# Ledger of designs, part 68: designed miniproteins, single chains, continued (5)

Each design is a single chain, and the fold is of that chain. pLDDT is the mean over its residues in the fold that is shown.

## One batch from the design tools (miniprotein)

Design m18347
Fold by ESMFold2-Fast:
Structure m18347 (fold): chain A 70 residues (1-70)
Amino acid sequence: SAQQEQIEAIKKAIDETKEAAAGKSVSEINRMFIALAKELTPVLNSLDSASQQEVALYFDEKLREAMEAA
């Protein structure tokens, strides 16, 4: 479905941001993920509640992993 494709695209953007954040400070990682969250906001608003929760949990987990690796 179109919604499934949007979820996969968002997860890919999150994964790419985590990869780009490798070797960055905790402050830089946080700024990068905040910028991504702002960019993703319009797409998230087009998703149903369950899909928004799935994306939010994935985002939080990847941000945490990036910060712990810093």
Scores: mean pLDDT 86

Design m18348
Fold by ESMFold2-Fast:
Structure m18348 (fold): chain A 68 residues (1-68)
Amino acid sequence: MPSNEEILAEFEKEAERLLAEIEADPSASPQEVALMRRLAEHELRLVREELEAGKEVKVKPPRIIPAL
């Protein structure tokens, strides 16, 4: 099973990929991009805290960032 650090790294990679895709999307406004980035940072902080608090590692990275 992946470690807490590995799971967090996967979430970070997915967040960067999604943010890059949104930045490249002509339909996305600069305000939406900024909001998505803030939400992604907030989600990553919560995931990190949950993993550090000893929560069971059952979370899938792709489900976190898209579910803003």
Scores: mean pLDDT 67

Design m18349
Fold by ESMFold2-Fast:
Structure m18349 (fold): chain A 86 residues (1-86)
Amino acid sequence: LTPQQEVEATLALALMSVSILEKYGVSKEDRKLLERTVELLEYVVRNGDEEQRKLAAELAEKIAEFAESIGDEETAERARRIVEEA
């Protein structure tokens, strides 16, 4: 994959994860999925263009809300940091 294709694929995976959590709800069992999704969004913010970074920030906002709802403060803080840096 080219670097741009990797960013596009990474963003698509993050979108899919957020969509699943929105549809089925979030539980403490999803903590690792939230952590992985934050890692994907951090990659997009570092390597993506302006539009991709803005979308990553929107997804990070949702991930922060999911993490807060299950008491995962560390993941919530990481997601909030993405919103601030985008």
Scores: mean pLDDT 86

Design m18350
Fold by ESMFold2-Fast:
Structure m18350 (fold): chain A 92 residues (1-92)
Amino acid sequence: DPDADAQRAMAHYIAAAELLGLPEEVLEFLKRLFGVTEEQLEAALAELREHSTPEDLRGLARDLLRILRGIDKEEPTPEIRRAIEELERLLE
């Protein structure tokens, strides 16, 4: 199911950002934006805690940043802009 696969991918991107220290309010915005459930996020967090390197987490966060920049280009909002700024700060 392509939609389920996309949701799983989004959960992993958000989970990587959480593990890198993205603020809770930005994480809540991203969950709503991409329709990721708490159950999906918890599963992704558990998987990444056991089976990821810091480089893997940064890679996933960079992929999320690329997606958000694409959305911002088409429909800029203060919430998307803030999420981009906080991710850029984590990846410095």
Scores: mean pLDDT 86

Design m18351
Fold by ESMFold2-Fast:
Structure m18351 (fold): chain A 85 residues (1-85)
Amino acid sequence: SSKKQIEELLKKLREAGASEEVLEKLRELAELIEQLRNGETEELEKRIRELTLEIAPELIKVAEKEGVEKENIEAVEKSVEELKK
């Protein structure tokens, strides 16, 4: 179930030192992505972009602390830079 997967991810990120503010925004982002998958509008795409850009720097730092592979971190950083264009 998507809800269970989101809650498990949030738990792991909290244990890794992510802030409650970032965790709440990540939950909001996950809900917006599900709405977008159901064929909802350009306004959702904009909000998804804005939230992703806001939370990505902290989540990247958490991933680096937890020893996520450099190649995976660089792939996420490139995706974030493309969202700024």
Scores: mean pLDDT 77

Design m18352
Fold by ESMFold2-Fast:
Structure m18352 (fold): chain A 56 residues (1-56)
Amino acid sequence: GLRERAEGALAALRGNEVQRRAALHDLQISEAEAEAILRLPEEEQVRLLTERLAAL
């Protein structure tokens, strides 16, 4: 579901540069937006990425 996709995207954003770039493209977010999300608690990170995926 969307939550599992969000958790996968979060893992990719925290992964190597190739995984991170692919996740940024798939989520249609900037590096700055990703960095802002990664500074939040994990529950908030998953919630925001779930909302982003639902908006695509």
Scores: mean pLDDT 83

Design m18353
Fold by ESMFold2-Fast:
Structure m18353 (fold): chain A 119 residues (1-119)
Amino acid sequence: SAAEARLAALAARIAAALRARYPDITRVEVSPVVRLPDGRYAVVLTFHFSDGSVLSIGLYRYGDRTEIVVHLETADRSYSVVVTLRSPSEEEIVAAVLEAVDAALAGPSAEEVSARLLA
C-alpha cells in the first residue's frame, strides 16, 4: 500500500541518518513493514554498535499519529523511551528519532556510574 511504501521510505531515511551520525554502527537491520491487528503500520530498525550495544527503534503509525519507541541495550544499562507525535512531517519524525537516540546514548553521569559500581 501507499502507507507501507511511505513508512518503508521513512525507515530507510532514518537508518541512513543514524549511520551518518554514528560511525560506530557496524550493522543495521530493517524489518518489513507490517500491519498489526489493531490497524497500525509498524517497522522496526535494529542497530548494532562496535562495543556490542544494540539500539532498537520501532515506528508505529495509526491515522494521524506516529509513535517512536527507542530501546537501547548496553553492557551496563537498558534504556527505553516512547515519543508520540500528532500529524508530524517526515522531517519532524526524523528529528524526534535523532533527539531520542542522542538522549539514550548520552548515558548517566560519571557519578551515577560510580554509584552503580559501589551498589
Scores: mean pLDDT 81

Design m18354
Fold by ESMFold2-Fast:
Structure m18354 (fold): chain A 59 residues (1-59)
Amino acid sequence: DNLKKAQKLLDEARRKVLEASVESARLEAEGRPDEALAVAQEGAKEVFELVKKARELLK
């Protein structure tokens, strides 16, 4: 049902957060802070869209 679909979207959002965080941290450690910020911002956009879809399923 909608709850299980929302759960899957939230699980995907959590995975995206972890992937973006790891990549951003790696770029920052390599002295590439502008690229690290870009990766974090793109990840945040993807997470926002997944959370938005999950919230619509729970309304």
Scores: mean pLDDT 85

Design m18355
Fold by ESMFold2-Fast:
Structure m18355 (fold): chain A 78 residues (1-78)
Amino acid sequence: SSAELEKLFQEALKVLQEIGRILSQLRAQGAPQAQIDAQALQAEKIGQQFREAIDAGDIEKAQELLKELQELLEQLKA
């Protein structure tokens, strides 16, 4: 449903915003630019695939990609 797709989109947006915040913190704390760029590129690629899944109405694929974004966020927090 459009409501389910909207909910998934809002959850992914929150996760992507949090990833961006943590990457900014890591950079401020002296993390190598190459590491920050690699993680940002990974988040961007998953985010683009997520948008394509949402546009296609593929709820199952969107849920899988949201989980991948959440796992990336968890790895950045560790």
Scores: mean pLDDT 88

Design m18356
Fold by ESMFold2-Fast:
Structure m18356 (fold): chain A 100 residues (1-100)
Amino acid sequence: SLEEKIREALRKLAEHGPGSEEWAKAVYEIAKVLIEQGKLDEAIETAQRALDIAKRLGNKVGEAYAYEALADIFEKQGKTDEAERYRNKAEEIKKELGIK
């Protein structure tokens, strides 16, 4: 299944260390697909695991994308306060990195 493939990919990347922007974008796109399919629980799990991995590796770009994914998920659920909190975290990191 898509969920199994995502979990396997994240597990393998955690072992080998994903430090790239391409990895971060790929995880964000997977989360976005899950949001579009209404699989919000799987999207949260995917984004949260990506955030945990990015934090452990010091991948600030990965952290920003994971926070953006969480903001999008909570916005889809109508949880405006949570969405704003995660969006602000992503924007703060992007500001530190000088990216938009």
Scores: mean pLDDT 78

Design m18357
Fold by ESMFold2-Fast:
Structure m18357 (fold): chain A 57 residues (1-57)
Amino acid sequence: SKTEEKLETREAAIKEYEESGGSDIAAIAAKYGVTVPQLIKWINDAGVELLKKVVLG
């Protein structure tokens, strides 16, 4: 189903972002076939602290 594919892609993209330390957003978005704004929304919706760490330190 479309919903399962989106959830798998979302989780994989967030995990890749976590592994990269938050520096490769554009590359990760391209790798998973999503837009940068969509990936940023997924990260924010997931409450990923890595985004705050990149901004604050």
Scores: mean pLDDT 70

Design m18358
Fold by ESMFold2-Fast:
Structure m18358 (fold): chain A 70 residues (1-70)
Amino acid sequence: GMALDDEYAALVRQYLAATGAEKAALKAQIQALAAQAYASLTPEQQQILKDIADKLREIGDEFQAELDAS
């Protein structure tokens, strides 16, 4: 797999298991990694990363809906 994709997968997995300050720190790491990765990508690779970002946003939206589902 792509080294960056593997790093994202590991950080997301840790983020889902984490709470409090650790969760916030992992979110910051994911954002920093995304910014670095994006700046180094070709336009084609940037489109792939956009798809990944859109999927992550959908997961976030689903979690928000679950939290607000009362």
Scores: mean pLDDT 72

Design m18359
Fold by ESMFold2-Fast:
Structure m18359 (fold): chain A 87 residues (1-87)
Amino acid sequence: ELRRQLAGAAGVSVGTVSRAEKFVEEHGEDAVPLMIKEGASVRLITAAAVILAYKKTGEILPPVEAIKEVKGLDEETKEKLLKEYLK
């Protein structure tokens, strides 16, 4: 099941993937920048990044690569997300 595979890749629950998926459906490529502005959890942000990468490439990317592929984020913000995710 795709949601379970995305959850495994992002290191989050299937419920977190479901919430991120709805947000990505509403906001598209702007989902991750908007989540950051709204103070969403790093887990939810990471799930959205993995979902967006999958929609763009057809591949389930590791969190590090998925976050790097996010548009509309500067490199400093991407580095902060990676540090928080790895804690």
Scores: mean pLDDT 79

Design m18360
Fold by ESMFold2-Fast:
Structure m18360 (fold): chain A 93 residues (1-93)
Amino acid sequence: NALEKAREYRKQAAELIKKTFEEAGLVDEGEKYRDIVLNGSFGEAGKAIAEAIKKLRELAEKSPNADFYRKASDELLNLLNKMAKYVAEYKKS
Protein backbone atom coordinates (compact mmCIF):
# COMPACT_ATOMS: atom_id res chain seq x y z
CA ASN A 1 0.00 0.00 0.00
CA ALA A 2 0.98 3.69 -0.27
CA LEU A 3 2.08 4.07 3.37
CA GLU A 4 4.35 0.99 3.14
CA LYS A 5 5.97 2.38 -0.05
CA ALA A 6 6.50 5.78 1.64
CA ARG A 7 8.23 3.98 4.56
CA GLU A 8 10.43 1.98 2.14
CA TYR A 9 11.59 5.15 0.34
CA ARG A 10 12.35 7.01 3.61
CA LYS A 11 14.49 4.03 4.74
CA GLN A 12 16.38 4.01 1.42
CA ALA A 13 16.99 7.77 1.73
CA ALA A 14 18.25 7.40 5.33
CA GLU A 15 20.76 4.68 4.37
CA LEU A 16 21.98 6.64 1.33
CA ILE A 17 22.53 9.74 3.52
CA LYS A 18 24.52 7.68 6.05
CA LYS A 19 26.73 6.13 3.35
CA THR A 20 27.39 9.35 1.39
CA PHE A 21 28.09 11.52 4.46
CA GLU A 22 30.45 8.84 5.83
CA GLU A 23 32.35 8.97 2.50
CA ALA A 24 32.59 12.78 2.91
CA GLY A 25 33.95 12.43 6.48
CA LEU A 26 30.76 14.03 7.85
CA VAL A 27 29.75 11.04 9.99
CA ASP A 28 28.03 12.97 12.84
CA GLU A 29 26.02 15.19 10.45
CA GLY A 30 25.03 12.14 8.37
CA GLU A 31 23.84 10.26 11.47
CA LYS A 32 21.73 13.27 12.58
CA TYR A 33 20.00 13.47 9.18
CA ARG A 34 19.56 9.67 9.08
CA ASP A 35 17.93 9.64 12.53
CA ILE A 36 15.49 12.45 11.60
CA VAL A 37 14.61 10.72 8.30
CA LEU A 38 13.96 7.36 10.03
CA ASN A 39 12.29 8.53 13.27
CA GLY A 40 10.72 11.92 12.50
CA SER A 41 7.41 12.73 10.86
CA PHE A 42 7.25 12.50 7.05
CA GLY A 43 7.45 16.32 7.01
CA GLU A 44 10.59 16.29 9.18
CA ALA A 45 12.05 13.48 7.01
CA GLY A 46 11.39 15.51 3.84
CA LYS A 47 13.14 18.59 5.27
CA ALA A 48 16.13 16.50 6.39
CA ILE A 49 16.45 14.85 2.95
CA ALA A 50 16.27 18.28 1.25
CA GLU A 51 19.04 19.64 3.54
CA ALA A 52 21.17 16.54 2.83
CA ILE A 53 20.68 17.06 -0.94
CA LYS A 54 21.83 20.71 -0.59
CA LYS A 55 24.94 19.64 1.37
CA LEU A 56 25.87 16.94 -1.18
CA ARG A 57 25.52 19.44 -4.05
CA GLU A 58 27.86 21.83 -2.18
CA LEU A 59 30.36 18.95 -1.73
CA ALA A 60 30.15 18.11 -5.46
CA GLU A 61 31.33 21.66 -6.38
CA LYS A 62 34.63 21.35 -4.45
CA SER A 63 35.39 17.60 -4.37
CA PRO A 64 37.48 15.39 -6.70
CA ASN A 65 34.67 12.82 -6.08
CA ALA A 66 32.10 15.24 -7.59
CA ASP A 67 30.29 12.60 -9.70
CA PHE A 68 29.69 10.42 -6.60
CA TYR A 69 28.06 13.34 -4.71
CA ARG A 70 26.02 14.46 -7.76
CA LYS A 71 24.66 10.92 -8.31
CA ALA A 72 23.85 10.57 -4.59
CA SER A 73 22.04 13.95 -4.51
CA ASP A 74 20.04 13.00 -7.65
CA GLU A 75 19.09 9.64 -6.11
CA LEU A 76 18.05 11.35 -2.84
CA LEU A 77 15.86 13.80 -4.80
CA ASN A 78 14.21 10.86 -6.59
CA LEU A 79 13.61 9.09 -3.23
CA LEU A 80 12.24 12.33 -1.68
CA ASN A 81 9.79 12.75 -4.59
CA LYS A 82 8.66 9.10 -4.38
CA MET A 83 8.17 9.33 -0.59
CA ALA A 84 6.12 12.55 -1.02
CA LYS A 85 4.03 10.93 -3.80
CA TYR A 86 3.09 7.93 -1.64
CA VAL A 87 2.42 10.09 1.45
CA ALA A 88 -0.02 12.12 -0.72
CA GLU A 89 -1.64 8.91 -2.07
CA TYR A 90 -2.04 7.55 1.48
CA LYS A 91 -3.81 10.79 2.56
CA LYS A 92 -6.29 10.40 -0.35
CA SER A 93 -7.18 6.87 0.81
Scores: mean pLDDT 86

Design m18361
Fold by ESMFold2-Fast:
Structure m18361 (fold): chain A 78 residues (1-78)
Amino acid sequence: EASRRLARALRQAADGIKKAKNKTEAEIYLSLAVIAAATDPNLPEEVRKKLDEAIKYVEKGDFQKAANALEEAARIVE
């Protein structure tokens, strides 16, 4: 089920970003979420906006806010 797979990937990425020791680790987890979303042909626009927010927060080093954005995205697809 695509929605469950995407929600799981988003939550796993959020958990990874929260535990990331540096920006490179956070970017690796973020990339997994972005790839999972890119393979979903029915991705809601709200989820895409949350991914954009997460990308911007990782770039700024705000890992907690990035993780929160991905957790909100996962809630939307469930």
Scores: mean pLDDT 83

Design m18362
Fold by ESMFold2-Fast:
Parts: structure tokens; C-alpha cells; sequence
Structure m18362 (fold): chain A 111 residues (1-111)
């Protein structure tokens, strides 16, 4: 099964609120990316962790949302480093980093 399929499963399970299955799918996407490094596999690992970040953000679980957005940024950066011609990989890394940074600021201001 491809990293892309696990990224799609992560999004599906997260939308259904099936958090444990979503986490398992995201971990498998990352495992494939680490075993078979490619720009595409790192990108899909990033998408899987971004989906978990969005799930936790929607639940107000800010610490977890930040953790998963940081992981998404890391994988998107790895994708961009392997294929710098794909501007979308750099844009996704920047967007994930911005989301994590804004959530950190909002958490401090709200306390």
C-alpha cells in the first residue's frame, strides 16, 4: 500500500472521528516515507500529519494540534529538499509552520 493511500485513510478516519485508526494510518504513511524515501512519500506523510493537526485543532486540543503540524512541516520540508521544483511542497511546509506558530500564540493569549 502506498503512502498516498494511508494519507487518504488518515483524512477519512479523522473526518469520522476515528482517531486511533487515523493515527495508525498516519504512522504507516510516515513509515513508508522513512523506508522508501521520495519527495512524494514525504509529502503524503506530511498530509497525513496535517490531517491529525486539523482534527486536534477542531477539538481545541492545541498542544496535540501543534505537535502534528510540526511533524507535517518536517515532512513537507523533506519533500521540498528532495524536489525543489515543486513549489507546493515549500508552500505546504510554510503553511503548516504558520498554523503551529499561530496556535502557540493563541494559546498564550487565551491563558
Amino acid sequence: MEAKEYAEKTKEYAKKGELEKAKEAAEKAAEIAEKEPSAENYYYAGEAYEALGEYYESRGEIDEAVEYYDKAEEYYKKAYELDPSKKEYREKALEAGIKAGLLRIEQVVSR
Scores: mean pLDDT 86

Design m18363
Fold by ESMFold2-Fast:
Structure m18363 (fold): chain A 65 residues (1-65)
Amino acid sequence: LTPLERAILALLRAHPGQLLSVDEIAKALGVSRSTVERAIKRLEAQGLVATSKVGDKTLVAAVAP
């Protein structure tokens, strides 16, 4: 995993049972929305996160073991 992907996973795991939007993750990590979206697509492809689209927002959660 890249440093950004590890940071996203750590953030999601620090908020168990909570859905975070891409915008919330971007603000928390101080990176652009598009940078977070790319990292999340890679994490989802690896089965490490799940995403849901609600209106214009993408919500993200860590996959439970």
Scores: mean pLDDT 80

Design m18364
Fold by ESMFold2-Fast:
Structure m18364 (fold): chain A 81 residues (1-81)
Amino acid sequence: SEEEKIKEIVEEAKKKLEELLKEALADPSMSQAQKSSIRGLVDLAIKELEELGKTAKSAEEAREKVEKMLKEIEKLIQEIK
């Protein structure tokens, strides 16, 4: 179903964000302030993904919004580093 596809897209994106956070927290070259900033970004993005899972009208919409969000989060993480 469309709902199941949206859920899978959102859950996979959440998993990617959690791995990004895990890698950042394990990085000894990053300061505590940098790690805290990345944690805040990931937490906010996960909340946005949970809302997307409730509001997305199609799998295509969910994929497009997830891709845009992940690109923006990666950009912000690079700016923090």
Scores: mean pLDDT 86

Design m18365
Fold by ESMFold2-Fast:
Structure m18365 (fold): chain A 72 residues (1-72)
Amino acid sequence: SALVEEFRRALAAGDLARAEAIIDELLAQGRVEEAEQMTVELVMAYQERGDDARAAAVAARYGARLRELTGR
């Protein structure tokens, strides 16, 4: 989707605020599966760059929201 492409461009540009805003937009639209996949990609992107602390913070923030929305 266009949002997924925009998300990957934001990660490539180092625009983390934009990447997070796209995840928030997917959640607002009820696109939970895509938001979950993008959260994993954002965490992986931080780990690839050596930003383990930011990877953990993103996983905690969005993992809790995603579990609440998918929580069965």
Scores: mean pLDDT 81

Design m18366
Fold by ESMFold2-Fast:
Structure m18366 (fold): chain A 77 residues (1-77)
Amino acid sequence: SLEELRKEILKLVEQFVEKVRNGDKEGAIETLDKIVEKMIEAYKELAKKTGSVDQKQFDEAKKKLEQEKKKAKELVL
């Protein structure tokens, strides 16, 4: 469910903050990957619930999320 995905994302964000505070750069990057994966999953669930999604808009949103993830990884390193 979307509520379960929301709770999972929040827990991952808390884990990300903890990893950054502890200087665990590798663990922080791994957690960031999981956050983005869960966000894409939540977007797919929302798309199914709202009816037909413009495939182009979905693909563009996913690509932008993956690009932002790459930039965030470079900032943590």
Scores: mean pLDDT 77

Design m18367
Fold by ESMFold2-Fast:
Structure m18367 (fold): chain A 108 residues (1-108)
Amino acid sequence: GTGIARIEEGESFGDGLVRALRSLGVDATLVEVVSQDEYSLLAVVRYTLNGEERYAVVYGRRFWTKDRQEMVVVDVTPFDSLEEARAYARKLVANPKQFDSLIRNTNS
């Protein structure tokens, strides 16, 4: 499913992303914001699955509705190590066409 959370006034995109992940049942901690603009962010998060520490690269996008702003989780790519997650995120930033493919595959 798609994770969504309302962004409150003065709240960071990272905080909105963590709450959007929580709406998916993922209790994640923000490790690093790798890239951010006015509409989107790419972040590395840490979470626990079956007692083991896991990492993910998460692409989130901010949407405006008439009366509110929402953070939507667009893509989640899981990794076993922080180093692999960071390397993947930095490759996405270096290759804008890969970002476009993540956005376009979102049927939401």
Scores: mean pLDDT 77

Design m18368
Fold by ESMFold2-Fast:
Structure m18368 (fold): chain A 84 residues (1-84)
Amino acid sequence: MPKPTNAIEAAEYLRSKINPPPFTTLSDIREAIQVWKENNGSVDALTEYFSKKRFVSDVTARNFAEKITSKENQSLVEEASKYL
């Protein structure tokens, strides 16, 4: 898959690889990445962010936070965050 060159491509790049339900819109993706940036990739900060979204359980929020902060996904998240 080619590297993203703008915010829309970056959001789709992240969605295609991580596929968490909270990333349903560009705004949701931007907010999640902003929380990731501001909290140095904190799993706890991302878990709190997702748990405040409608109908997401604490367990589900933690699982998505762990996927975003996992070692395997760090390069992908860092690349996408350049355009978000």
Scores: mean pLDDT 70

Design m18369
Fold by ESMFold2-Fast:
Structure m18369 (fold): chain A 73 residues (1-73)
Amino acid sequence: MPPLKPLSEERLNALLEALKAAGLTVEEVADSLRAIAQGKADPSGKVAVLVRAALARGISLDRNAAASLASLA
């Protein structure tokens, strides 16, 4: 798989705002973000909805993105 560049703080903030708007925090979804970073299924449908919405905006919760978000928790 091609290496992905880590998300900038600006993009991380955009994803954090999306999580807050959904009534979630990165801390609450940290384990789900780590699972996504490892290619595992989301145990909660909440993060799956956010992943789909982020992809529609050109932002993916791929390994690098998920790891960067989890490191902010």
Scores: mean pLDDT 65

Design m18370
Fold by ESMFold2-Fast:
Structure m18370 (fold): chain A 76 residues (1-76)
Amino acid sequence: SKEELIQRMEEALREYAEALKKAQQLSPAQAAQFDAQLERAIAQMRRQAATLSLDELRAYTEKFEEWIRKQLEELE
């Protein structure tokens, strides 16, 4: 379903965000701002994803997950 694909993208983005916070050693205030920006980014992503067809969303989700995987590898 579209919701399952959107959920997969949200989970991948949250995983990447968590890795970035750890890598950057943010202060509590910076972490709070980062979390607020993340929630806005997720909301925007969900709105945009909802406009795609199921096939477009599937292809986009697969590319997004692959991109996130590469970003995570570069942080290690």
Scores: mean pLDDT 83

Design m18371
Fold by ESMFold2-Fast:
Structure m18371 (fold): chain A 57 residues (1-57)
Amino acid sequence: LNAEQETKLLRLVTTPLLNENQRKKLVQALKDNPQATVEELQALVPSLPRDTLEKLL
């Protein structure tokens, strides 16, 4: 992973805004596809507000 992708992953792992299930899904999705769109990630965590997801990415 490049520095930007590592920073995004660290932010997702450390943020209190995600519950454990949301965190696991988002971390795995970004490891599998570091260029995943906000729309693709939102589909994995539909209970998370889009504004919150955008702030984390």
Scores: mean pLDDT 79

Design m18372
Fold by ESMFold2-Fast:
Structure m18372 (fold): chain A 95 residues (1-95)
Amino acid sequence: MIEKEKEEVLRELGELLRKAGASEEVVERALEAWKKGFEAIKELYERDPRAGVYAGQAYIGFKLKIGEEVDPEELEFVERKLRELRAEIAAERAA
């Protein structure tokens, strides 16, 4: 059961990143970070903030889907980075 759910999340993450215009190298890096865990996802935010946000949301969503407890600090980190990215996009559009 869990392995199929992991494969589905990784496939959906890859599709979302490709639709957002990410290169295959960025997609592969995001999928690898997701597999390694949250510390790798945090490092991904420094290199590619958009890929990091998608990978982080997929990580939290997977934990919720399989009934695992979500770390409140990990959840707040992902939500904060998403807010920051949205604010930057809005500021660029206003300029």
Scores: mean pLDDT 79

Design m18373
Fold by ESMFold2-Fast:
Structure m18373 (fold): chain A 119 residues (1-119)
Amino acid sequence: MKEENIKYFEEKADQYRKEGNEAEAYRWLGRAYFLKGDYEKAVEYYKKAIEIKPTGTAYYQLGRAYYNLGKYEEAAKWYDKAIELGVFIFPEVLRLAAEAYRKIGDEETAADYERMARS
């Protein structure tokens, strides 16, 4: 399953590259590296995607990669940017933001995001 998903994401990246959509090509390549557990390369490719076209989805994916690197302050920052761009419809983003803020000792912001996720 994991290897099949990695291949799928790499094939999607190649497809977007052939179509001239470099931002999406980098974002899908970042997802492939994330699944491989190479979070540093995932961060690199998500940043390249954001430099070309900032999206809430790319900010969310960058936040997850930083969280898995143990960089909780950076994770919180990028989750906030994803939420600002309207990914509020995904309770998972709000819960992950709450976890990141709890890791950095901001219990009040964590509680606020958890409340939003349950609404």
Scores: mean pLDDT 84

Design m18374
Fold by ESMFold2-Fast:
Structure m18374 (fold): chain A 82 residues (1-82)
Amino acid sequence: SKKEEIEKIRELSKEVPEELQPEIEKILEEEDDPETIGLEITKLLLESLGIKVTREQLQENMKLSGLSPLEMLKQAIGLLKS
């Protein structure tokens, strides 16, 4: 369900640095769609690394890679920890 997908995104997002948590919580409060939430958080994390990306580019990358929004977010978190 959408609620279960959002909760998985929320749990995974706890691994993100504390400084970005307020922006993540805002996304979780303002958006209802798991894909939109996952991609907006992914964009936020990439921008924190100096990587400029649009939501459209992330949607295209998701389609080409076959990754879910949750898997896209997991990869972005991995980059933060590298």
Scores: mean pLDDT 84

Design m18375
Fold by ESMFold2-Fast:
Structure m18375 (fold): chain A 75 residues (1-75)
Amino acid sequence: SEADKLVEEGKRYAEEAERALEEGDYETALRLASQAALKASQALRLDPNNEEAHEVLKRALEIYERAKEALEKAK
């Protein structure tokens, strides 16, 4: 389904964001986490009960928050 494709794209972005976060590339982690959250949100618009989409969104927001905090702490 279209929702399943969006979930898989979101998972891919979340995995890339997590790697960027681990490497200390916080700006890239923020961008990729934003993309993951967008894909998950689009999937949830098509299928609000999609459990995988909810998990991708949760993961993306957690990565985004960690990257944002790391950038703010560096200032």
Scores: mean pLDDT 88

Design m18376
Fold by ESMFold2-Fast:
Structure m18376 (fold): chain A 86 residues (1-86)
Amino acid sequence: SAELEAVEAALEKVRELLKEYGATLEMEEILGIAEICYAIGKLVNDGEFAARGLERCLEELIELAKKEGKEELAKEIEKILEELRA
């Protein structure tokens, strides 16, 4: 589905950003939850579930990035979240 493809693309972008800016263990755990939501959505062919799960995880990652003083990382993740909602 188009929604599953969008979630996959967004997850790949988030993985690269966390690699570039450096991720805390808590950020890696939230990314893991997002990947589980994607896997479940793909298994049951529910792109909406996958997208909603990723949106919540991205909101948490933005807050964690801000807490760590990684303002540019937070801004880049906000862009991904807005693209996913469009």
Scores: mean pLDDT 87

Design m18377
Fold by ESMFold2-Fast:
Structure m18377 (fold): chain A 112 residues (1-112)
Amino acid sequence: SKEKNLDIAGFTYALDTFLERLSEANRRRIQAIVAAILTEIRPDRASTLNPDDSIDAFVQAVYDVLLTLSEDQLKEFLQRLKAAFEALIPTLSPEEAAAARQLIAYIESLLS
């Protein structure tokens, strides 16, 4: 739906902004986590996801996969992603942790 497409576009923009604030090593770790979660939800569509891609290429591939998800699958993805990011916060720098908390808050708003 148009509303679902708007939510996905907003999420991928927020993800792009978050990834740009990370060190290269932590960016690759986050991209690997996103790819792993999507592979478990939609293995047939997640084959385009490469955690070593540039932010722009990775976010575009994530956007394309998210467009194929049902609303239930999108909710599952967001819930699993939130939990994974919360678990990572203690391993991040203070600035990266602040960026992660901002993205988690945005994910919570999408799940409401």
Scores: mean pLDDT 85

Design m18378
Fold by ESMFold2-Fast:
Structure m18378 (fold): chain A 75 residues (1-75)
Amino acid sequence: MAPVETHVFTIEASSGEDLFEKVKQALKDAGLEIPPEIEEFLRRAASALPPGRYRVSAQVRDGRVIRIELTRLPP
């Protein structure tokens, strides 16, 4: 079993849709595969979130995202 890696980045988003697109791009730029079920989860979770600054934590195994956590940061 491959070890689990954690990738963390900060995103400023003007909307939930903007957050979703920026997270997808950041993961793609990192060379990570996003399974359809993770992408759907991210889209739904992000659409419920207000504009702001977010800490994104992605757990990765064998180059594939297995979990994403979104945390809103104070201004």
Scores: mean pLDDT 83

Design m18379
Fold by ESMFold2-Fast:
Structure m18379 (fold): chain A 63 residues (1-63)
Amino acid sequence: EKKKKEEKLRKARQESAKIVQDGLTKGMNLVRTEGPSATEKAQKLIEESLKKSKELIKKAEEE
């Protein structure tokens, strides 16, 4: 079952990376379009994507 766990972790890492990239792109776009006042919104978006990423990896590791 170690091979199955490794595969799950690999998938979780790939998905988490995609979530982080998406959050980063959206955050940067917000700051570029709305200006500096959007920094707080961008930060929240990035923070949320990071949390989701960590949760995905943790879940895969715990299973």
Scores: mean pLDDT 78

Design m18380
Fold by ESMFold2-Fast:
Structure m18380 (fold): chain A 94 residues (1-94)
Amino acid sequence: SPAEELLAEALARLDELLPASPETAATRDGLKLFLRIAAAELLEHRDDPELARRIAERSLEELGRLMAQQGVPEAVARALLALWREFAERLLAL
């Protein structure tokens, strides 16, 4: 589906921003799991544009908090927040 293709693209870009290493593996896997769950919630509620927007905004806030908690570097965290915002906008436009 177009939504699955968008999610796969976003997850691939996450791997570019936070490459596979023993030091980052747990953080990367946790972020990927978070994005999959948030994407599923957006898809479930896409027929309600105002609710979907609130879910997207909440997921951005939660992603930011999770990255800060995990010690993700500020430049990487900023790029990942931009990636998630772009993904959510493209997903809601489907």
Scores: mean pLDDT 82

Design m18381
Fold by ESMFold2-Fast:
Structure m18381 (fold): chain A 57 residues (1-57)
Amino acid sequence: MDQLLQQAGQAGRQGGLIAAKLGHIDESDIPKMEETGVRAQQARQAGDTGAGGTFHK
């Protein structure tokens, strides 16, 4: 299993928890942030790299 994907998911979740505590998002949005992190890392690993800075499809 790719450690980078696990780390990306954890980073997204941690960011979501902090944002929720600050009132920027609801706790229900935390899983979406985790999934977004994993998706972005997967795209990089698949060689889907742009000029750098956007993970727009």
Scores: mean pLDDT 65

